# Designs tried in a protein design run: designed miniproteins, single chains, continued (2). Part 79

Each design is a single chain, and the fold is of that chain. pLDDT is the mean over its residues in the fold that is shown.

## One batch from the design tools (miniprotein)

Design m6740
Fold by ESMFold2-Fast:
Structure m6740 (fold): chain A 85 residues (1-85)
Amino acid sequence: SLMDQFNQLGQQLLELLKDDPELQRQAQILFNEAKSYIELNNNHSGTILTLKLLFDGFIDELRERGLLEAADLMEQFRDVVLDML
């Protein structure tokens, strides 16, 4: 299910970022925000756009730091979240 993919990708990302506490914290905040919107069935276009911008900004930060595997996993996570909204 999409929820199983959400949980699996989220866990993989947190594990991949375990050696960078600030990036792991930022990922946790995004995961919690995305989960909240999914659970509330909040699919308003403004909410979707805000989440997309937050994900894209974090993906860019990961790529700038050379964390390409984490960036790829975050893109997959973003796409799953957007499919669930």
Scores: mean pLDDT 84

Design m6741
Fold by ESMFold2-Fast:
Structure m6741 (fold): chain A 70 residues (1-70)
Amino acid sequence: EELKLVEEAVKLIKDKLESIKDKKEKIELLDIAIYTLRLNLPDLSEEAQKVAEEKIKELEEEKKKLEEEL
């Protein structure tokens, strides 16, 4: 199920971010994750797209916050 896959992917990304200490490495992971989610967005159902868009915004906010702290 697409919705479940999006939720699980975001959870794995967030768990990985917590294990990384270096801010630049966190930003790189977030950049790759955002890029990958955006790339696959058009192939998702309307419901999964809405959830993915919301999660992408959360990841973009986290990335922006980290970049501002550099």
Scores: mean pLDDT 80

Design m6742
Fold by ESMFold2-Fast:
Structure m6742 (fold): chain A 61 residues (1-61)
Amino acid sequence: MSKFVKSLIRLLKQLIEKYGKNLSDEEIDALVESLVRLAKRMGFEITDEEVEEIRKAAREA
């Protein structure tokens, strides 16, 4: 997993822990999709496997 993806996971966990306690799984998935799309537009490559790891980490927060 890239350092960029690890950084995204860390930031998402902190945000959800502090502000996202009432977010549904669907809302968390939408947030992850938006961040992945933005990262790809910025030139970062994120695999489907890494997207799944990001979603899992966000939901576990």
Scores: mean pLDDT 76

Design m6743
Fold by ESMFold2-Fast:
Structure m6743 (fold): chain A 98 residues (1-98)
Amino acid sequence: TEGQEYLKKYEETGNKKDLAKYYAELGKAYLIAGEGAKAMEQLEKIKELAGKDSEIVKEFLEFEIEIGVEELRLAVEKRYEELERRRKEGREKVKEIE
């Protein structure tokens, strides 16, 4: 994986930027998994290694926004599916009473 490649580069070179990229990939994976607190722990490590105003931090925050928008979209779709299921159950109940 890309994250493991950055960790290997860091182990070979000692370059803190590669370690920061490893934590960025790990943090992105946590965001995809819905583990926001763990993702934010990785962001703090990135800030310490690469600086708070670094491109790596900027790209991480942009990815967090993208994931948040997608999670909201999926949540709305799931709520709509549940409402449709309840409406179908209600229609079946009406037929039993009529």
Scores: mean pLDDT 81

Design m6744
Fold by ESMFold2-Fast:
Structure m6744 (fold): chain A 105 residues (1-105)
Amino acid sequence: SHMQQLQQQSQQLQQQGDRLYGQGQYQQAIDLYQQALSLNPDNSMTWNNLGSAYLNLNQYQLAIDYYQQSLRLNPDDRSAYENLGLAYEGLGQYDLSQQYLDLAR
C-alpha cells in the first residue's frame, strides 16, 4: 500500500541518517532525518536522533525542542531524558540538567 511504501522509505532515510550521524556528518544526517519525519512524523527515535544531531552542532534549543517531541510520542524514553540533561548543561541550566538526568535513571 502507499502507506507501507512511505513507512519503508522513511525507515531507509532514517538508516542513512544514522550512518551519516555515526560518521560525524551531522548537517547531512539532519537533512535525511527531516525527510524521514516528513514521511513518518510518529517515529520517536527519529525525533530523538534529530535532536542529538543538533546537540552535536551545539544548537541546544533545537535539540531540546526535538527531544521533547520524541518524549511526547514515547514518554518512557530514558535516552531522551538523558539527552535533555546534556542539552540543558550546554545552555548552562544546571538545575534543569540534573532534573532530567535523574529522570533518565
Scores: mean pLDDT 91

Design m6745
Fold by ESMFold2-Fast:
Structure m6745 (fold): chain A 87 residues (1-87)
Amino acid sequence: MSFSKEALIEALKEAADYVEKMGFTGLAESLRKAADEGKAEETIENLKRVIKYYELGANAGYGFYKKMAEFFKELLERIEQVAKEKE
């Protein structure tokens, strides 16, 4: 799915607000910095890699990694949905 750079930047900012409300202040700061630096596409690709990393850990029997994979999948889905709405 192809999104405009502007739509992705806006989606990252909304995702940052969402995770900050959940107490993930460091992740929120990272997402805002990526948006400000115009690295939205790089951040989406990094999130996909992080999801794969946690999925591999979950498959190796680490239950915590399954929860982390689910969290980052939901975060990515929220970003893509917001970006779609901003197009």
Scores: mean pLDDT 81

Design m6746
Fold by ESMFold2-Fast:
Structure m6746 (fold): chain A 92 residues (1-92)
Amino acid sequence: MTVRVTAYKDGKVVEEWEAESPTVDEAVETALSQALLFLNAGADKVEIELVTETEADAQAAMDKLVEALNSLGLFDKAEVTGTTARVTAVKK
């Protein structure tokens, strides 16, 4: 599974990061860790994209990321398109 995390500040892309993860749980943990690092480093918005092997994996990844980000007060929006989950986190 491909994990992409894009950091924004003042509407500009300030950093892009990519990694491979073998499982949904590892992809979610990796994406969340990187998103939090970017937000703590001064990004005001982060977009997480997980390209998975199945629609079920994409849905599971989205659900896990939404729950984690909501518990932190950082969740903005989420969608699944085919095998890809996209979740946005914003610093308040």
Scores: mean pLDDT 87

Design m6747
Fold by ESMFold2-Fast:
Structure m6747 (fold): chain A 95 residues (1-95)
Amino acid sequence: GAEKFIEELKKKGITEEEIKELRDGIAKLQEAEDAGDEEKAREYLTRVLELQIKIAYRLGTPVEELEEQIEELGKEFGDEELVERLRKKLEELVK
């Protein structure tokens, strides 16, 4: 569940403030999914994933590894626009 995900993030050196932002985003995603609001669920999912990429980049995850993770997320969700948004976020962080 979400709590196991948060504990894994803490082990990777993620800050309490970053954990709070991720937790808030995940809660909003779950609320949107429960409500059947596909548009809001997609937007909150995208924001949570963008935050994860930003945090991983700050912690020193190689760009090539993050690019591979984005490709795998695209396969998991079947959402090409999501992949494009995540790649753009990574490119903005590298610049």
Scores: mean pLDDT 79

Design m6748
Fold by ESMFold2-Fast:
Structure m6748 (fold): chain A 87 residues (1-87)
Amino acid sequence: MGEEVLKEIEKLIKEEKDPGKKKLLESFLQDFKKKLSEIKDKKIQEELIKVAKEFIEDFKKAKTSEEALEIYNKYGKKIDELMEKAK
């Protein structure tokens, strides 16, 4: 259940050469782990995993630390909105 996505993010962190992007990936990983552990609803957990997969795809396309930060903030907001909708 979230382990595969966490593993994918960890792999991106290892492959990332830009220190700024690497730090953003690590921050996302830590925040995502916390939020995923707080959710008891499996449907919401699956939606969080889906959002994290979308984050990974978009983050791979980021050319600059600025683009990476925009992606980080965008997906952080989506996750927060999903947590709010969790009832």
Scores: mean pLDDT 81

Design m6749
Fold by ESMFold2-Fast:
Structure m6749 (fold): chain A 72 residues (1-72)
Amino acid sequence: SELEAQAQAMVDGVVAYAKTASAEEVEALIKQIDEAIEWLKESDLPEEEREIALKALREAKKELEKILKEKK
């Protein structure tokens, strides 16, 4: 769907940025994503949109954690 495509583009953009960022910046991004996930869980957004956004943020977090390990 269009929403899934937009969510994937956002994940790809965040991952691309993280590869060029410092370890400290990647750690800050992971923290911001965790906060966004908690906010979305409590949001009154339509269930389908909330699930798409949560999936995208969780995927971004996993990719950022891998990038952070490589920067050690």
Scores: mean pLDDT 83

Design m6750
Fold by ESMFold2-Fast:
Structure m6750 (fold): chain A 64 residues (1-64)
Amino acid sequence: DKEFEELVLALKELEGVGAERALEALLVLLNSPSKEEAIENLKKIEGVGEELAKKMVELWEKIS
């Protein structure tokens, strides 16, 4: 899916994310029922804090 590919590419360009965390973030975003739950679930990923989680959700909202 081109939309998922575009989101993964955008996520991996975020400072400190890289390809592995981008794929983990994509899975969290696709399986989170709300923005608030997405942020909390993203924060469970190693190296992802609140600010980075919020940026990931913003990218998802912009691309979706």
Scores: mean pLDDT 78

Design m6751
Fold by ESMFold2-Fast:
Structure m6751 (fold): chain A 61 residues (1-61)
Amino acid sequence: SPAEELMALVENPPVTSEEKARLLEAALRAGLLQPEDVPGAIEKLKLSPEQRERLLALAAE
């Protein structure tokens, strides 16, 4: 139902896509995330094309 959908959205913490991208950048720099795993992480977190490009560029460094 629409009410259940709204409640599910409210119960999920409002972590922005940018905050998710910044966490992946930090994980890459710390060696907690490998460059080859970056495309999979981008897909799972539903990041924007701009955030994808930024993370792939960082992974290529």
Scores: mean pLDDT 72

Design m6752
Fold by ESMFold2-Fast:
Structure m6752 (fold): chain A 81 residues (1-81)
Amino acid sequence: KLTQEEALELIDKVVEFSIKSNAKLSDELIELLVKLLNESEADPKEIKEYIKKRIEELKKIGGEGSKNAIEDLEYILENLK
């Protein structure tokens, strides 16, 4: 299973992908990411706080890529245990 460090790195990679691609994640990919995060060794509270922090940072950056990343992260946050 993913360690806490790997889980947080995965969240960062989701953000980078959304910003660079100007696209949302596919439904299949976002569901896989939720599953990987829920199955990780990471503290659910720490994952949720990290996602919230990333969302706030993205709101300050602005732009369409940031909007896509925020929407994907909000979906992940809603579906975490």
Scores: mean pLDDT 82

Design m6753
Fold by ESMFold2-Fast:
Structure m6753 (fold): chain A 70 residues (1-70)
Amino acid sequence: AKEEAIELFKKAAEVSTNPEARKYFKDAAEALEKGDFKTALRNMQKARLVADPEAKKLIDEAEKKLAEYV
């Protein structure tokens, strides 16, 4: 669900120790709130490249939630 994905991205931003990953997660959550799925997916992929393993698990969960709607 969109709301669940937004929550997961916000949580990923909170647990990430890398400032770049935190920014990408925040940008992804904001894009989803605006309904901009392309920008959200782009920022999610950028975050995946720099994120901690714990945060990557949250990205995987968010991708599954978004896949149910596309």
Scores: mean pLDDT 78

Design m6754
Fold by ESMFold2-Fast:
Structure m6754 (fold): chain A 102 residues (1-102)
Amino acid sequence: MPEILLPESMQVQGGQDAIIESIVSNTEPGRRYRITMRARDLESGELVAHTEPQILNGGESLRSRLIIRNNQSGREYEVESIVEDLESGERFIRRSILRVIE
């Protein structure tokens, strides 16, 4: 079963870009996976950032980077790292909260 390393919670200063890294590992050899990250504003529900989908061959590890730009103090974002098994369609999701502080 894929392992997704993403901090449970994160902080960034207002006016700074947030760089969020997720590491996907422990994937099954012989399978292919689609890896994406996205962030939504928790107040508006708006999608504020996403990565282009990347393909991971089973048995390999992948580091994904999501950049959330020009963060406003007091905002909170839900960050998801999403792993989809291309053979089964099964999805694995790790969630984190990013808080924007002054």
Scores: mean pLDDT 86

Design m6755
Fold by ESMFold2-Fast:
Structure m6755 (fold): chain A 64 residues (1-64)
Amino acid sequence: STQQAIQLLDQAEQYNNQGNYEKAAQLVQQAMKLQGVDVPATPKNAQLVLSYKDGLIQQFQDQS
């Protein structure tokens, strides 16, 4: 669901801020999968997705 994807992105940002990049990447992958997008669980992809977090959340809500 859209709400679960948003919550996973928020959790991913928290782990990223703690320096737990592997956990952040896993949470980003799970969030994107809920929205029908397959993203490899890598720190680089997580950083990219989190850099668009606010825009992605708005897009998810607009399509719900």
Scores: mean pLDDT 80

Design m6756
Fold by ESMFold2-Fast:
Structure m6756 (fold): chain A 85 residues (1-85)
Amino acid sequence: MEILSARTVTLNMEKYGKNTRPTIVVSGRRVVDVNPKAREEFPEVQPGDTISSLDDTSAVLTRTIDGKQKQIRVPLDSVDPDVKS
């Protein structure tokens, strides 16, 4: 069963080693190990995406694509737990 939570997702750019990658900030947490291969599984998160589930290590995002609702799971890092949107 899904618990819906409507929140604004902030997309930031952060440098991972030698590459700059978009970082998803959800309730002060950021995506772990975003890489080019992961882009095939979950494209860049945009403002207006909603959270359908959230825990300490992952979030399930609800996204509307071409009028269809799609859910995607993204891993989160606990390094920024004190940042609130």
Scores: mean pLDDT 47

Design m6757
Fold by ESMFold2-Fast:
Structure m6757 (fold): chain A 78 residues (1-78)
Amino acid sequence: MTKERVEELIERLLKLFSETPGLEISDEVKIFFLALELYKEGASWEDVIKFFEKATGIKISSMEELLELIEKKLEEEE
C-alpha cells in the first residue's frame, strides 16, 4: 500500500470541491473518506477495508483494489 496514492486521491477530491462548489460525490467516495477518518484515529488499513465492505456491500481484497475503485469513481466525477 502506498501513502502517495492516498494523498493523490485526497488532492483530487479537494480540487473537485474547489472547482465545483456544492459538488455531490458518490456514496462509495464518501464512505471511503469516512473510513479514512477512522484510520486517522488509529484504525488499521484492514479496518478501513472492513468498514468500506460493511457500508457498501462491495467485497474488497486489498487496499490497492479499494484505491482503484475510488480512483475510478473520481475519474467519472472529474
Scores: mean pLDDT 70

Design m6758
Fold by ESMFold2-Fast:
Structure m6758 (fold): chain A 68 residues (1-68)
Amino acid sequence: MPSFEELLEEKKAEARRRAEELGWSEAQIEVGLTALEWVAREGKRLGLSLEEVEKAMETLLEHLLATM
C-alpha cells in the first residue's frame, strides 16, 4: 500500500494535470492543491484510514474541477 505522503503527492500531481487540461490559472491550481493537502492532512490527523483520506481527496478534487 502507498504511504500517506506517496498518496498525497500522487493525488496532487493528478489534480495539477487535470486542472492544467481545463485551463486553470496557476493561482487557481495553487488554491486547489492547498485545499486538497489540508483535507488529506486533517483527515489523517482525525484518524481516517488511507482509503478514507483518498476518497475525501477524490471527492474534493471532483467538486473543485466541476466548479472552478
Scores: mean pLDDT 83

Design m6759
Fold by ESMFold2-Fast:
Structure m6759 (fold): chain A 91 residues (1-91)
Amino acid sequence: QEIEKLRAEAEKAAEEAVRYAKKLGVEEEVREKIEQALEDPEKAESYLAEAAKLIAEAAKKLGPVADEAAEEALAKLRELLANIKRYLELQ
């Protein structure tokens, strides 16, 4: 039950992070990092930190119009990482 809930929450957070990353023009790069994090959960923090850097750099180049999309994308990456870490703790 708990593991199924964490999986569903992780998938939703991942999908939403990619959706916001698309608005920033870094959809493919962020999706790749998220897929790497899900495939190798022990290294998820590293992969998601790289995704966060890509989002932050894209937002800086686009200016204030990108602030909301960047903030939401970063929030979803943090949510995804928290869910992955909790999943690992329960195993």
Scores: mean pLDDT 83

Design m6760
Fold by ESMFold2-Fast:
Structure m6760 (fold): chain A 88 residues (1-88)
Amino acid sequence: MEEALEILRKAQAEAEKVYEAGKAAGKEEEGEKKAIEIVAKGIEEAAKVLGVDASELVEKAKKAALAGNVEELEEYLKKIGEKIREAL
């Protein structure tokens, strides 16, 4: 659990930095897309540390986020969380 939480915390911090840098440069969309990819990678790595293969759901969540589809994003994030809870 500690390693997975550390991966997620680092991914969130890096995503925030990339988003803020993009926003400051007038490239908010580019910064948002990069932040989404960083968070997606972090979730996949954290799940892997917990013995969970969430790669398919993370890819679907990433695509939903990049498309601005909040409803689909929430559904896939919920399924990722369910898989992680089942592994614990």
Scores: mean pLDDT 80

Design m6761
Fold by ESMFold2-Fast:
Structure m6761 (fold): chain A 80 residues (1-80)
Amino acid sequence: SVAELARATRALAVRVLEAAGRHDLAAELERAMAEVEAAGWRPTPEVAATLARVEAVLREIAAEQPELVAAVRAELRAEL
């Protein structure tokens, strides 16, 4: 479902940020996603700005540390 996909994407993004040492951005993403969930999956401009910043950093991590992303993805697959 869309909700399951959104939860999986959030879990992957948060763990990649944590593994890369971006604890600040991981916490910010979790707060932004909790706000979106509470609002019935309706992003605010503030949430959209946070997600855009997270996306830019995740693209950088994927380019510089692809093995880190692969390891996190494998861990999440093992968890379900």
Scores: mean pLDDT 77

Design m6762
Fold by ESMFold2-Fast:
Structure m6762 (fold): chain A 61 residues (1-61)
Amino acid sequence: VLPSEAELYLAIAEHELRTDPRVSEEEREELIAKFRELVAEGRLDEAVAYVSERLHKINPP
């Protein structure tokens, strides 16, 4: 079964967060939990924006 776009995005983001030494395990779990909560509420755009903003702050261009 192909993962949903939300699951695929989360898997990529989770992998990046797991490999970043500046992100604690607790902070990573909180971010992932918040993403899943927003997706469960049907707020996918907000979930993507939340994770994207956090990743951009950690790894700016």
Scores: mean pLDDT 69

Design m6763
Fold by ESMFold2-Fast:
Structure m6763 (fold): chain A 80 residues (1-80)
Amino acid sequence: SEAELLATARAQVEELLAALEASSSRSPLVEEMRALVREILAALDAARSLAEALEATTPLVRRLQALAAQLPEAVLEEIL
């Protein structure tokens, strides 16, 4: 169901946020990633449908991917 897909997505995003918050990195890139992941969680919580969730989160996920691509490999290994 849509509710199950949204719950799964939320759980995965919460896990990513926990990993980012556990990271020792104080890099501005990592701090922006933490802010974006929190924004993605808020958008998922506010969404009333899967379509609304996708529309709200797609640009945030693209920005998150762009930031991740700029991180040094050692920092990515710490987070992931």
Scores: mean pLDDT 79

Design m6764
Fold by ESMFold2-Fast:
Structure m6764 (fold): chain A 96 residues (1-96)
Amino acid sequence: MMTEEGIGEGLEVKELDAEETKEQMLRRLEGLIKKAKELKEENKEDKEKVEKLEEIIKELEKKKEEIEKMSYEELAEMFREAGAENLAADAERLAK
C-alpha cells in the first residue's frame, strides 16, 4: 500500500509491544485533554462551548484513569477484542 507517506515515530504495529501501546494511548489522551483545555480558554466568551468542553475533558480524564488502572491481562483482552493479537500476546507476557 502506498499510503505510508505519513509514517512517524512508533506507528508500525508489528514493532510495538503492549507496554509501548499503553503508554501511547495514555499520551494521546493527555494530548486530547490539553487541547480541550486550550480550546476552552480560546472559547471563554462562549459559555455553551465551555460547558461542552468541560464535559469532554471530564470524559477523557475518566478514560485515562481507566486505562491507567488496567492490568496487562485486561489490556490483553482489549487488544484481542480489537483484533490486535500480537499486542494481546505481548500484554499477556508482561502480565506473567
Scores: mean pLDDT 70

Design m6765
Fold by ESMFold2-Fast:
Structure m6765 (fold): chain A 63 residues (1-63)
Amino acid sequence: MSTLGRIVENGQYSGTIASFVTAADGKQYAVVDIGLSNDVLVPASELNGKKIGDEVSVQLIEP
């Protein structure tokens, strides 16, 4: 199950941007692989120019 997250400095998890998806709300999200059973969705607007393959630090938000 995918969980919503934000990119923050010193977040709960570090992961790699695996892909981009468009959600039902019409917004683009980056899919971040944090090595857990769940991927994290981060709004593409919060990437600050990061792309697929870049490592990011993320904090989870309520799913």
Scores: mean pLDDT 73

Design m6766
Fold by ESMFold2-Fast:
Structure m6766 (fold): chain A 77 residues (1-77)
Amino acid sequence: TNAGLAVGTAASAGYQGRWDLARKAAEKAREFGKNKDDALAGYIVGEMAYRDAEQAGNTRAAESARLAAEAVIKGGE
């Protein structure tokens, strides 16, 4: 889904230290989160990315994934 792709992109950008790209991807995730199906898929992708980053010990990537997942939920408001 578009929201899932955006959240995944934000997590990947955070892992690479590209915070500007992570922020842009999170903004797109919020936009796509206005669609309920996209929001659910985006949130799931964000949670999976968060867990993966935490297990890898990458706190920056984990925070990026969490913020993108939150952006998806806020888009639905």
Scores: mean pLDDT 72

Design m6767
Fold by ESMFold2-Fast:
Structure m6767 (fold): chain A 82 residues (1-82)
Amino acid sequence: MILTPEQLAEWLREKFGWSPEEYEAVLRALRNEPVPEEFIDRLLKLAGISREEAEALAKRYGIHPATVALAIVVSKLLEEEK
């Protein structure tokens, strides 16, 4: 289901205790924009996928690896909720 970027970022902040800087990075990833590599690495670890897997999915869907990793994290949280 579609959430506003602000609602999704706030929900993730509550779940993971993310900082204001991480909130902004989440908003950038939701817009398919580049984010700091350090944050990408954290998203990949939370998603449970390798950078290679994220890059392959990014190529398949025409989006950035950070956006792929974030989508997987959100998907996992929604799966646990339902």
Scores: mean pLDDT 73

Design m6768
Fold by ESMFold2-Fast:
Structure m6768 (fold): chain A 81 residues (1-81)
Amino acid sequence: MQKIVVVIYNESEVLKDYLELVKESFPDAEIVVIDANSKDKTKEIAEELSKKLGIKLITAESVEKAQELAREEAKKGAIVL
C-alpha cells in the first residue's frame, strides 16, 4: 500500500479542503499527516479529519522535526507532499 505523508503548520483555513483533495486523489493510499506544532486550530481540525477520512495524525515538536520525520518516511518509499 502506498504511503502519502503531508506536513502541516498553521493551515486551519485550508486544511479541510486540502486533506479531502489528497484523500480523493489517493483513495487507496495510507495517508499520514504530521503537524509541526501548529498554534492555531490546525491540530484540532486535523484530529477531526483523521477520524472522518481514516488518516493517521502525528505531532512533531517543530517544523524541522516534522520535515525530518517526513524525510525518514520518504526513505521508506512514502510520497511526501
Scores: mean pLDDT 80

Design m6769
Fold by ESMFold2-Fast:
Structure m6769 (fold): chain A 64 residues (1-64)
Amino acid sequence: DAERRERIKKEAEVLSKDAFEIVKEAKEKGWSRSEIMKLLVKLHEKHLEMREAGEEPRPIKIEL
């Protein structure tokens, strides 16, 4: 479970970062397509929060 725990921890940490950077990092680290898609859902929620706070969310473009 160390690998799964690491992925969950990383996912929680990256959710606090910029979505564009988060997706790029996950892809480079070899996350599965399913993991990246789940991350995108959470990043979308974070972007909505950032938008409400007055921060402009960055566009997310992913090639899978």
Scores: mean pLDDT 61

Design m6770
Fold by ESMFold2-Fast:
Structure m6770 (fold): chain A 73 residues (1-73)
Amino acid sequence: MLDRLQEQLTRLSLAVARRSPQTPDLARETARLLKEAGLDDEAQKVLDATDAGNYTAAVNHAADAVQELVDKK
C-alpha cells in the first residue's frame, strides 16, 4: 500500500505542477487509496480541497498522509 500511495502522490504532484486536466481525477484516486490505507480523515481533506479547486492543498494533505504512514514504518 505505501509504495502505491507514494507512486500516486508523485503522479498527483506532477499533474498539479503541470496544470494537467487529469488533476481532479488523480486527486480523487489518491483519496480512494488513502481510505483503503485507513486514513479516512486525510482522504476527506484531499476530496474537500479537490472539490474547492484547491489542488495545491489536495497535494499537501496527501503528502502529509503519506509521510504519516512512512513514519509509522
Scores: mean pLDDT 82

Design m6771
Fold by ESMFold2-Fast:
Structure m6771 (fold): chain A 102 residues (1-102)
Amino acid sequence: SVARAVGIVLRAIGEGLDYIRKGDLEGAAEAFLEAIEELLRLGEDELAVTLARTAVRTLIEEGRLELALRLLRRALEVARRLGRERAARALEELLAEVEALL
């Protein structure tokens, strides 16, 4: 399912950028989170974490640090619930890095 996983990432980036161009940063965050959750369900831990890092960077660059934190907390909750230990650890590290910006 590598082709499916790559398709999810490309779709999320395209939809996220479209929302950002329209000024809908909440819509962008939702599109990224939906894709991250789908990748985690597919066991694509590295792609899920990479997409989360991209989404967080994008939201912070748009001045939405609080929204980036909400996205990370939701992604981490899903990773923990699904038992994706490697993804959960990476998301915890990313969350700590972003919280240090507060």
Scores: mean pLDDT 89

Design m6772
Fold by ESMFold2-Fast:
Structure m6772 (fold): chain A 96 residues (1-96)
Amino acid sequence: VSDLDMEVGDALLRLHRRVLQNGSNTNLRDAYDSLGRALALSTDPEVLRQIAEAMRALSSGNIDEAIRHLEEALSLATDPETQASLQKAIDSVRKL
């Protein structure tokens, strides 16, 4: 078990709670779904770390920081499906 596994789990839980509290915000839900897909597809620890940091930033309402971390994750991702999920997450976060 790595520190990364704990960071990802904590970040996912915090974002999920925020989504539930803001159920009418479809862009936040879309971002959450796309980030969850990217997490499920990615095996690169640095991609996972950047996604976790983006989720934490999003949970605290820091949209600009979340976008920066997602753009970094996208730059590191080599799998087309992961790249597509990250791009969809960026597009959804930009609409917040």
Scores: mean pLDDT 81

Design m6773
Fold by ESMFold2-Fast:
Structure m6773 (fold): chain A 89 residues (1-89)
Amino acid sequence: SREETIERVLEALREYARELLKKMLEQAEKDGVIEKEELEKKYEEILKELEENKEEALDAIEEHIDEVPASLSPLLRELAARLREILAA
């Protein structure tokens, strides 16, 4: 159902945001520019943006799909397809 599809999309958008957070943490450790408190706030902002702006989230997923770890790539491709279905309805 559409409701189940939306739920799956939101769940995997959260997983995508977690992966982005991991990359940001790694970069922050290298550069020493972000405290853990700031990283936590950015994580919350990213999750909110993904939930509110599904079209922009789709574009972001498609832009970065080849840059994501191989374990997440199939999931992101499935999410992009399901998000497109939701937006087309």
Scores: mean pLDDT 58

Design m6774
Fold by ESMFold2-Fast:
Structure m6774 (fold): chain A 60 residues (1-60)
Amino acid sequence: EEAKLDEELESFVKNQVTAAELMRQKILAGEKLPGPLVGDDDRETFDRMRAEGVDVQVGA
């Protein structure tokens, strides 16, 4: 596709996904995260991680 807008949008989406993945990797490594992230999504994301056996640590 020659639509640069689509390519830029995909890059933006991948950056968001990468940030969430980095957060997950830090939790798996036992790192403490600063406060709640991504607002309402945090609860759902953390529940999913806990369901996978991850000990979620977040600094309030």
Scores: mean pLDDT 60

